# Designs tried in a protein design run: designed miniproteins, single chains, continued (4). Part 93

Each design is a single chain, and the fold is of that chain. pLDDT is the mean over its residues in the fold that is shown.

## One batch from the design tools (miniprotein)

Design m15454
Fold by ESMFold2-Fast:
Structure m15454 (fold): chain A 73 residues (1-73)
Amino acid sequence: ERVYEFPVDGGLGGRWGDALIAARAAGVPAVWVEIPDPAPTLTSRGRPVPRAEVDARLAALRAAMEAALAAEA
């Protein structure tokens, strides 16, 4: 699946916010980056993250993004 990892500052700031703004300007609702199939865990600056934590973080990221899109609609 595709998901964009939030910047360490959280919120819609940084690269996440910029990517979302650029996507909207281009007529695309969001930007996602593919998670590599060979890596069952997310790597944050070289440190692997347990799958359960990855799933929780991805769910939180999707929920935050969906809320931002809904607020703009």
Scores: mean pLDDT 49

Design m15455
Fold by ESMFold2-Fast:
Structure m15455 (fold): chain A 64 residues (1-64)
Amino acid sequence: SEIEKRKEELEKEIKELEELKKELEEEIKKLEKSDPRKATILYSARGIVDAAISFHEELLKKLE
C-alpha cells in the first residue's frame, strides 16, 4: 500500500540522516582544535540534521 511504502521510505531516510550525523560528529572531533571556526559550522549542520530526524520521526508516527 501507499502508506506502507511511505513508512519504509521514512525509516530509510531516518537511517541515512543518523549516518550523516555520525559523519558530522567524527569530522567535528577532528576539527575542534585545528579549525574551530569550521567545527562551529559543522556543529550548526549537526543541529539541522537532528531537527530533520525529529521531523521524519514525527511524520512516521502520523502514519501509525
Scores: mean pLDDT 86

Design m15458
Fold by ESMFold2-Fast:
Structure m15458 (fold): chain A 95 residues (1-95)
Amino acid sequence: MEHVEKGWEYYKKGDLEKAEEYAKKALEESDDPRVKAEAYELLGLVYKEKGDYEKAIEYYNKAMALYESLGTREAVLNSALVGVKILEIAVEKVT
C-alpha cells in the first residue's frame, strides 16, 4: 500500500514520472491483488494524462480484471469506476 499511496500523491502533484515509478514499485513488491489493481489504475491515469490512450486502456483493463477477481462490493465498485474512465477516454477521443 505505501508505494501505491505515494504514487497517488505524486499524481495529484502532477509528477507523472514519480507516479509511474511508485505504481511500478507497488506491482513489483506486492502480491496483494488489491494493491496491484490500484497500481494498474494509477498507471492508466498517468498514461491518459501523457496522451497514450492505448496504454491507459491496457492498464485500466488489468485493474478491472483484478478488481472483479476480488469479488468484494468495494472491488466491484472500483471495477465499475475504472470502466467509466475507459468510457471517458473513448468519448474524448471521438468528440
Scores: mean pLDDT 77

Design m15459
Fold by ESMFold2-Fast:
Structure m15459 (fold): chain A 65 residues (1-65)
Amino acid sequence: GKERIEEAVEIMKEIVDDALKEGATKEELIKQLEEYGLEQLLAGGLSEEEAKEVVDRVIEYIKNL
């Protein structure tokens, strides 16, 4: 549901912010999310629709930093 999506987005944003502080680039993080994000979120128990929305929203967040 929406609450699960919101929680996953906020957790992923914190991971992104920490990775950027440690020297990761926006391009590297977007590539990792595009290649592995959907599979990892599905493995974590999200539906395909929930996982796709989380990935799309986190990529949007990174692009707007």
Scores: mean pLDDT 84

Design m15460
Fold by ESMFold2-Fast:
Structure m15460 (fold): chain A 89 residues (1-89)
Amino acid sequence: MIYQGVLKAIVEGSLEEARENARKAQEAALKTPGVLDASAVARPLEDGKAEVYIAVTGESKEAVERALQAALDALKNVIEYKATITELD
């Protein structure tokens, strides 16, 4: 059974800072036991904001939950976020 988690966060700062935050979040997620894959991207929004999108695939719901939390903890200047987890089988 495979689980996929998605974290969408809006952060304050430059796109360069958001890209560095996305890289650190991806690395934190990949270091989580039971994680199979992780990806992260950053996109510019208006007026000094950016969206960071992180996707994680893991062996269990618990592994994905830990990975998304590790990713969130690696992000700086978070204004808002949403996390979702889906069972893929």
Scores: mean pLDDT 85

Design m15462
Fold by ESMFold2-Fast:
Structure m15462 (fold): chain A 58 residues (1-58)
Amino acid sequence: SADDSIKAAKEKLEELAKKSREYLEEALDILEDKVEEFPNSKVAKEALKIAKELLEKL
């Protein structure tokens, strides 16, 4: 039925959101370490900012 298909789609979206959050948290840990290791890396600081903003929206 249409309702069953919609429920399945919702469950897949919720799983994707959870996996995206976990992935972003792992990336954040790596980027925070890299910013400390390479304090002059503008790219690392920019990536960290983007990752934090994405995590806040999830």
Scores: mean pLDDT 79

Design m15463
Fold by ESMFold2-Fast:
Structure m15463 (fold): chain A 92 residues (1-92)
Amino acid sequence: VDELKAQLDALAKTLQSQGFDVSVTVDGDTVTITIKTTDPNKLIAAALTAIGLELEGFDVSVSLDGDTLTITIKAPTEDQALEAALAILSSL
C-alpha cells in the first residue's frame, strides 16, 4: 500500500512537471483522480483506460466537465484501487 501510494504520488508529480494539472486522492479502497489539460486526446486516453478497468470488474465512474476529467475507482482492496489509478496515469 505505502509503496503503491509513493509510486502514484511520484507519477502524478512527473505528470505535473510535464504540464498536466493532476491530483490524486486516496480514501481506503477508493481513489479519485482529477486531470485537467487542454489536450483532449489525453483526456480521451485516460477515460478509455478507466472504461477498460470497469469492464474488468472495477467500480469506476468517469465525469468530464470542460477540460477537467474526474475518475473515481472503487476496488475490493486499496492495493487494487492504487494499481488501477497507476494504469490510468500511465496512459497519459
Scores: mean pLDDT 78

Design m15464
Fold by ESMFold2-Fast:
Structure m15464 (fold): chain A 65 residues (1-65)
Amino acid sequence: SDADIRRYAELAGISEEEARRRLNSVIELSQRYLGWSPEEAIARLLADPEGLERELLAAYLAANF
């Protein structure tokens, strides 16, 4: 939602446009590598954005490198 995008932008210190791009990527990557639903991915991201991004990066690297 737009509220989730705005909240993520505020937490991460980025623009709403960048937050929208990253949120869509987080949903896609969480489904692909962690098996999470979009709702679960958003909830996790808003609770700990840096921790989730680190976890997704680790999962991506393990799968692709």
Scores: mean pLDDT 78

Design m15465
Fold by ESMFold2-Fast:
Structure m15465 (fold): chain A 75 residues (1-75)
Amino acid sequence: MEAEEAERRATEEYGPEYGEFARGLVLGGASAEAAVTLARAIAERGELEVTVPFGASADDAAAEIRRREREAAAA
């Protein structure tokens, strides 16, 4: 269920290659929201100015990306 949701959302927003990536993340244990957030960040490709701790989960990485984006939008 979550894998299908993440794949559909990422495909609609960024294309089928990112949908497949998001699906893989959910099957690997990530939440659908985290998978879509990471797919979006990767779709930007050179825009990885988000610091996450070593060993962070996909959910932790997605939360940090969202926090960073909010801070950037406020600047």
Scores: mean pLDDT 67

Design m15466
Fold by ESMFold2-Fast:
Structure m15466 (fold): chain A 61 residues (1-61)
Amino acid sequence: MEEQLQRDISESLARMAVSVAKLAVKRGKMTPEEAAEFVYRVSLKAGLSEEEARELAEEVK
């Protein structure tokens, strides 16, 4: 039960990072590669697995 709540929070934080990264790329503040690394780092810090973090980072490219 607690693991499901942590997963929902982690996914929400990662999705926010993806949105921020996409906006930064559109505004020329980040390259797609920098944005992908940013999403990967935030997802890992939020508690997602490396597999999930990498999948979300690939969406920004």
Scores: mean pLDDT 78

Design m15467
Fold by ESMFold2-Fast:
Structure m15467 (fold): chain A 59 residues (1-59)
Amino acid sequence: MEEARRHTEEAVRFLESLGLPEAAEAVRRTYEELRGVLPPEEVIEAVTETAGRESGREL
């Protein structure tokens, strides 16, 4: 889960740097909801998908 946390932090920083605080918050929420339910690799996939969906681009 450490890898998923780091990935989420990087995605949040990236989105905040683009001026997309709502997208950053969606990414944080996705991580918190899934970190106890899914394995790290699936959490990373979900976080990446959420970031792409909210920002309109792949990270």
Scores: mean pLDDT 75

Design m15468
Fold by ESMFold2-Fast:
Order: C-alpha cells, then structure tokens, then sequence
Structure m15468 (fold): chain A 61 residues (1-61)
C-alpha cells in the first residue's frame, strides 16, 4: 500500500539524516537512490513531498 511505502520513505529519510550527521556519504548516496526509486511508485502528491525532502537532504550534505 502507499501507507507502507510512505513508512519506508520516512525510515529512509531518518537514516539519510543520520548518515549526513555521521559523515557516511556513500550510505547517504545509496539512500537517495532508494528514495528516488520508491518515489516513482507513489501518487503525484506523495512523490512531490519526497522530492522536496530529497532536495532538503542534498542541501544539508
């Protein structure tokens, strides 16, 4: 379901934020790739939300 996909997205975003904080840039890049793949499976509204969160993460890295 989309709710299950969004739960996975939220977990990956939290893991990405931790990877940035810990300087694990290789892990961070892999998480961003996974987020983009998951975003393709979401509704347009959910995808837009995920794309904004990815942009925020990239700005912090």
Amino acid sequence: SEAELMAAVDELIQTAERAIAEGRLDEFRKILENLRVLAEQLSPEARAYVEKRIADLEAKA
Scores: mean pLDDT 85

Design m15469
Fold by ESMFold2-Fast:
Structure m15469 (fold): chain A 78 residues (1-78)
Amino acid sequence: PLFVSDTDSSIEGLLQQLLKKGRLSPAEVERMTPEDRKELYERIVEAAQRAEKESDAAGLEPTLREIAEEFRRRLEEG
């Protein structure tokens, strides 16, 4: 453990993977309001931390997909 301990980059990388799995393109995220984007990121991070606490990765995937689909649907309707 001498060279890897950057949590900041890890969080952004995780968010990018989660967005890609939810099929949220960068263009769609960019079209969201700054506040909606912040809420999306915070909800994703919170869901991931919750799943890690319970060691239940199976529950994380459905939750992440629901969050991503909800925000995408809001964007499509808006």
Scores: mean pLDDT 67

Design m15470
Fold by ESMFold2-Fast:
Structure m15470 (fold): chain A 94 residues (1-94)
Amino acid sequence: MKVGVVSIVVEATSREAAERAAQLAIDAFKATPGTLDVEVRIEEVPGGYRVIIRAVFDSLEAAKAAAEKLRQALESVPGVTRVEVSTGIVDRGE
C-alpha cells in the first residue's frame, strides 16, 4: 500500500524548547486520523538541540495536512530557531 511520510527537523536553543517541540509533535500526530507510526529523537548538537521527527500516515493528504499545521505550531515555540518539513509517498509492501 502507499503511505504518506512526514520528516521534520527542528533546531532549538535549549533542551526545554526541544522537549516542548517533541511533545507538541507527538500530541499533534496522535490527534491526527490516519497516523500509523510516530518516531521522535532529540540530539544534542553544537550550540543547541535538534529534534528529528518521522511520522507515517495512511495517505499523503493526511501527511500534508498534519505537516502544515504542525510547522506553524512548532515555529511559534519559544527557543525554536528552525523548522524543516518534508512530505513524501512511499510504497509499503506488507
Scores: mean pLDDT 80

Design m15472
Fold by ESMFold2-Fast:
Structure m15472 (fold): chain A 76 residues (1-76)
Amino acid sequence: STPLPPLTPTQRAVLAALIRAGRPLSVREIAELVGVSQGTASRSLRELESLGLVERVPGEGYRLADRDKAIAAMNR
């Protein structure tokens, strides 16, 4: 398996928000919690989804795909 690349500050903040929430968050909620535009949050979420760290929940936004993998990625 390919190792995870180092996360950007925005990607780390998005994962931290999802870890703290313990529930799916909308793009708007993530943008407000992280202090970025919805466009920036959406781009970071798509990048994290391609890494297998988050998944889309129809009607609810995004959640962690794997909590332990997300926490491990944050400690790099």
Scores: mean pLDDT 84

Design m15473
Fold by ESMFold2-Fast:
Structure m15473 (fold): chain A 89 residues (1-89)
Amino acid sequence: LEEAIEAYSRAIELDPNFANAYSERADVYLKLKRYEEAAKDYEQAAKLKEKTNPKEAALDYIAASYVYEKLGRLDEAEKVFEKAKEILE
């Protein structure tokens, strides 16, 4: 898990627009219950994917919403969930 975070972090350093690296790193953070980091990476992945892969962007926003709920940050959870709904409309 630590090696995976290091690998994705290196990929992001080389290409900050590598959306899949953010979502993959967020999945690892979520497994480690590092919810703050997971939520930020899911949001970043979603923002990068909005124009190129809207369905994946919506899924990443839904994942971020779930993680914000885990943190008790209900306003943030609602905001990113609304973004997912707007994309899927």
Scores: mean pLDDT 84

Design m15474
Fold by ESMFold2-Fast:
Structure m15474 (fold): chain A 94 residues (1-94)
Amino acid sequence: SMEEAIKEIEKLMQEIEDIMLEEKVPGYERAQFLFLFSEMLSALRAGDVETALAIAEEMEALLRKVAEKHKLPEEKRKQLLELMKRIKEIIASV
């Protein structure tokens, strides 16, 4: 269901936020990511899966940029990208 999909996406997003906090990603960049997340969930709740996937791609691009800028360890970079991949798979399954 859409409700269960959103709950799972929110859990995965919390894991991304936890990694960003542990790796000391600045609050401004975390806020930008959270803004995109809120827009993605709004699109998904409206049934606009295409827009939600497009925003998820923007979120992935932002994570790649943040990870490179702040020189995150390769293991943490891979974890963030795997979490984004799972989010995109859930959106595509709705």
Scores: mean pLDDT 90

Design m15475
Fold by ESMFold2-Fast:
Structure m15475 (fold): chain A 77 residues (1-77)
Amino acid sequence: MEYIKKGEEYYKQGKYEKAAEAYKKAGEEYKKEGKLEEAIEAYEKAAEAYAKLGKPFSEEGIEAGILALEMAVKNVL
């Protein structure tokens, strides 16, 4: 839970790589808790942070996007 707030702090400071890592960890923790909507939001924020680094098609950015899609499908099905 604290990871999402930490990600927001890093994002405001322009530390997008650290923000992306914090959001990714937040998504992982929410996923483990079964909080799929929060997990999707956290992974989307991670993807946005990677995009700010000028790496929207980086392996990490693509992975975050895929995880967000996977969680959305899981939440519907």
Scores: mean pLDDT 71

Design m15476
Fold by ESMFold2-Fast:
Structure m15476 (fold): chain A 82 residues (1-82)
Amino acid sequence: SEEIEREIDTALALIYRAIGDLLASKGKLEEAVELYKKAAEIAKESDPKVAAEALKAAAKVYEKLGKYEEAEKLRKEAEELE
């Protein structure tokens, strides 16, 4: 069913988010952003709140990389999902 597919997508997004958090903690900031963006894409239709949280995590990492315009764009995208 579409419901169980959405549950699987949300679970996958949370796994990608967790790996992103681990990479960020190890200083692999660019890799962490890629995982957070994948988490957001996967969760966008199934759980917009999970997608928004992943985008906010990516925005914080972009700020650490000095990419303030990219961070702002992701924050706006996250606000539109909430």
Scores: mean pLDDT 88

Design m15477
Fold by ESMFold2-Fast:
Structure m15477 (fold): chain A 87 residues (1-87)
Amino acid sequence: NAEKLIEEAKQLSPEERTQKIVELLNSKDKEVREAVAASPLTDIRALIQVDVETAKELAKSKNPTVRKRAALALLFRGEFDLAAEVA
C-alpha cells in the first residue's frame, strides 16, 4: 500500500527519507510511483534523481500535481521538449 510506504518514510531521517522516496519513485508498481509523486513529502530534489523514463511517465499522469512536479523535474534535468508539452 502506497500510503503505508509514505508513512514509513516519514519516520526516517531527512537524508534516509529522500533516498527512500527516490527508491519508491523508481518502484515497478505504477500506483506506488504515482501516489509517492503526489505526496507532499516528495520534493523536487527527489524527483530529479529518478530515471528519466519514470519522470516522463509521471509527466503524463492524470493527476495535475504529479504532472507539474514531473515537468519541473524534467526541466531541471534538461528534458525541455517533453516538459514544455505538459507545463
Scores: mean pLDDT 75

Design m15478
Fold by ESMFold2-Fast:
Formats: C-alpha cells, structure tokens, sequence
Structure m15478 (fold): chain A 62 residues (1-62)
C-alpha cells in the first residue's frame, strides 16, 4: 500500500527530527491532507505525540 509506505517513510524522518522533510515528502507523494495533519499535530502536541499518533494510525490499518 503506497499510502502506508509513505507514512512509514515520513515516520522515519520524524524519528530523526526531520519534521519539514517528513511533511514535504507526504506533499510530494500527493497526500496533502496527511501533510497538513502532521504539521498541525507537531505544532499542537509536539514531535513525540505526533510520532505516537502516526504509529497507532498505521498499525490500525493492518
């Protein structure tokens, strides 16, 4: 699933502290809503909470 693969790649970038690269990667792949949601989550809740939320989301897709 291309969406799950894109989210997993963004998650790797986030874990390395590359927040802007993660957001840009999702936009480049055409997942604009996911990119906006991630940017908002990092601003509102911080990086660790955004990572945890994204991990829970992709695990629920299995």
Amino acid sequence: DEYIEAVEKALELLKKGKVEEAIEYLREKGYEAAAIGLERAVKEFGLEAAISGLESGIKGEK
Scores: mean pLDDT 79

Design m15479
Fold by ESMFold2-Fast:
Structure m15479 (fold): chain A 70 residues (1-70)
Amino acid sequence: KKEAIEKALAELKKRNKNGQVVVESAEATSDDEVKVTFTLKSAPHILYTATYKVVDGKVELVSLTGAPRA
């Protein structure tokens, strides 16, 4: 579980080299699936939820949604 979270966070961070991503939570829903909620410094009023899956050691983005946060 922890290894999957670390891989998902590394992939998210890799795509946001400028430090724009602010991770609010990361949770493993299974041994190979991780949900990460985050905001962007440029859009802190939008909460993003990314679902990653680890398949054969490869991290894949399954879904990404954004919603205004209260």
Scores: mean pLDDT 74

Design m15480
Fold by ESMFold2-Fast:
Structure m15480 (fold): chain A 64 residues (1-64)
Amino acid sequence: SAQIAKVEQRFAEQIANLDKQIKLLEEEYKKTGDPKTKEMIDRLKKTKADIEKAKAELIAKLQS
């Protein structure tokens, strides 16, 4: 459905933005070794997992 497709697109954009941010922080951490940068990477990876779960739950509700 058009509604599910729009939801999937919005979640895909959020995930793509997180992936870009994680990549930039990983490159920064490689250069600096800053533990705070590593903590941010770990937090963003957890946020990505939470978003994937929220996406699955929302799509399931729209299909029920």
Scores: mean pLDDT 84

Design m15481
Fold by ESMFold2-Fast:
Structure m15481 (fold): chain A 62 residues (1-62)
Amino acid sequence: AAEGDALERRILDLLVENPDITVEEIAKRLGVSRATVRRHLDRLAERLGTTFDYETNRFAPP
C-alpha cells in the first residue's frame, strides 16, 4: 500500500517533468518492471476517472 502510493507519485512527477518519457524509462529510473509501471498508471488513471493511452503516452482526455 505505502510503496504503491510512493511509486504512483514518482511516476506522476516524471510524467509532469517530461511528458514524452516512456514506460521503459520510468521503469528503469524507478528500478521496477514495465508491468509494474503500467499497473500503477492504470490505477492512477482509474482514480482520475480516465484511462492511460499507451500509444500517445498520455492520460485520455475527459
Scores: mean pLDDT 74

Design m15482
Fold by ESMFold2-Fast:
Structure m15482 (fold): chain A 89 residues (1-89)
Amino acid sequence: ELRVEELEDVELAPDGTVTFTYKGKFDGKPVKALVLDRTGNLLKEAEVKVEGDTYTATFTLSPEEVARLRELLGEDGPVTVRVYLVFEK
């Protein structure tokens, strides 16, 4: 069964790029990262790169996706997304 680990809220760069980097140990094999808005809507899936104890996921939202996210959430500050890591047994 797949296990999901909720991580921290991550701020979008002005170009819509997000690079999530986590250092630590998780049990199991990471298969993907999920990126959700603050209301729980899935925005993107990304592959997870593992180098030693470092997990990295990178994705880019289009300018239209960023504008829609701001409109939907009514955010006055930087646009943030929530990153989840998905693991196999």
Scores: mean pLDDT 70

Design m15483
Fold by ESMFold2-Fast:
Structure m15483 (fold): chain A 113 residues (1-113)
Amino acid sequence: MSELEKEAKEIAEEQVKLLEDERAGKKPSPEEAKAEAEKMNKIIQELKEKGKLKEFVELLAKYLLEIAEKYKKEGRIDEAQTLADLALVLLERFEMSEEVIKEFEERVKEILK
């Protein structure tokens, strides 16, 4: 696994934990939310400067869908749907190609069958 793949996997797992905490009624404080946003903006800026942002976003979406598939198999349908939706929103927000977005949309359909 490359350093980029490790970072994408760690961020995917962190996003999953944040969604689980939100479902449990644990809202981040305004200070915690600001710190997370600043951390993410720094990562995005560094990856953009290295020309690796699009590869990172695709890897992040891939790992989110792997967790969604696991949740679907465990009967956690709503959580699987939330992670799948997050993956697609990230691809759209970072202006990934229509071909990449369609590939992930088809993966989402297959996972959520």
Scores: mean pLDDT 82

Design m15484
Fold by ESMFold2-Fast:
Structure m15484 (fold): chain A 105 residues (1-105)
Amino acid sequence: APLTATVDITVTNTSDVPQTLHVKVVEYHGLESRTLAETTVTLGAGESYTISVPVTLRPGETALLRVEVTPLSDPSRVTVRYYAVTATPEGFEVRLLGEETIVLP
């Protein structure tokens, strides 16, 4: 039977000024993609926001989560993090695969 877990994604404003951030979480399972969450949040200096997303996998399956954070003050700069989420006999394993900053023209 499929297993469902809640994955918590925490976004932190590490700058010394308030930031308005657009946060989008996309799940990839094979060739399929699904937006799990999309929101805009305003964070003061050092503040954090946690977005909780449900992930449903069969034991032994892995899904890729793509987390995009776009500052609305500079929407040409998008920070993307990739996580692997694997269903194991012990529960869910979450592993950070990488981070990239995409600069749009």
Scores: mean pLDDT 79

Design m15485
Fold by ESMFold2-Fast:
Structure m15485 (fold): chain A 130 residues (1-130)
Amino acid sequence: GLLAQALLNKGRYDEAIEVAEKLLAEFPDDAEIHRILGQAYLKKGEYDKAIEYFEKAIKLDPNDARAYRLLGQAYLKKGEFDKAIEYYEKAIEISPNNAQAYYNLGVAYRKKGDFEKADEYFKKAEEILK
């Protein structure tokens, strides 16, 4: 996936998908290729497709904290805040010093109107980044 990830990072989402789908035909059980496809669909706003690919990625590699965080982001974009929180908490369970996952928890709690919990998680993210 180096080329697919590079295309994704350059905002060339359709080309990233084409390259990743070709790789997936050769390597159907590669967790990273599924995560890259999920991330490309997430960037395109195709949240249901993104969720399917992230779920496949975590089934193949249940210790990928990044895949759980991205799955949480897809649910957040769909307005499913409780699902987003569940997957961000799983990402933190796997990677306890993940400032990005704590920040994402803060955003999800703010979206739910729980401003006290949001502030606690934003503070935790800031403490990790200092």
Scores: mean pLDDT 89

Design m15486
Fold by ESMFold2-Fast:
Structure m15486 (fold): chain A 55 residues (1-55)
Amino acid sequence: LEEEAEFYRRMAEAAEKLADYYESQGDTDNAAFYRAVAERWRKKAEELEKEIEKL
């Protein structure tokens, strides 16, 4: 569970970096897509972290 939460956190960070890259290139569509992906990964990590704290 802890390793899985960390994995999702890292995926969110990677997606944010991709979004920043595309935004710097003027590719707003891909930037928006990766922002949404990052938010989903971050939310998943938060849900798992809450379950870990609950146990």
Scores: mean pLDDT 79

Design m15487
Fold by ESMFold2-Fast:
Structure m15487 (fold): chain A 81 residues (1-81)
Amino acid sequence: VSQEELDREVNAALAIISLSVAYNAALRKGDIEKARWLREKLDEVVAAVNAGDYETAFRIAAEAARELGLPKTAEDFEKWA
């Protein structure tokens, strides 16, 4: 495993964790529509990672972060693409 490959896997895990945290926060708040949307985005990110399409995974995660009002997090995800 190269350092670059490991970095992609670690960054993908961080993106998935970030969206999972946002999903759980939406559930606790009772924001069912936001939770459903986040679950859809999380599933799309996981599917892209499983397909080895890290660029797509990070772009979807960045889109979700921007919609959540987290522009700095979105910038980080875009840099990882």
Scores: mean pLDDT 85

Design m15488
Fold by ESMFold2-Fast:
Structure m15488 (fold): chain A 79 residues (1-79)
Amino acid sequence: SHRELGDQHRRLGEEHRRQGEEARRQGDLESAVRHYRQAAIHYSEAGEHYLLAGDVEGARESLELAREAFREARRLEAE
């Protein structure tokens, strides 16, 4: 179902965000950027699936997480 796909993508986004935070702590900025970008993609996919499932709140939360992850990637790319 779209709800289940949303939950799957939300979990993948969270996993990539954690990996990005760990890479940043280790000073691996290239890896951190890649993981934050993957997190943003998965959170965005989750938001789309939640919208299709009629879960407006889940969609808004997921899209905000996607924007946050994208901002972190952009900040790190700017050095």
Scores: mean pLDDT 89

Design m15489
Fold by ESMFold2-Fast:
Structure m15489 (fold): chain A 65 residues (1-65)
Amino acid sequence: SPVSRESAARIRAVATAFEIGGSVRIEGDTIVLEVEELTPESEALIARERAYLDEVGLRFEVRLK
């Protein structure tokens, strides 16, 4: 079945967390990514997903463990 843009954005955020070795949780309209370290590559992936989430009214926060 087709999914909403919001659901697709959340799925993409989870996939990004998997790619950079972080963990993800959802706090209301905010997707929280927890990582031990940020690299330039990880920051670029996060920026891409943040832009996509912003299009659907969701937020992407990065927190260090």
Scores: mean pLDDT 75

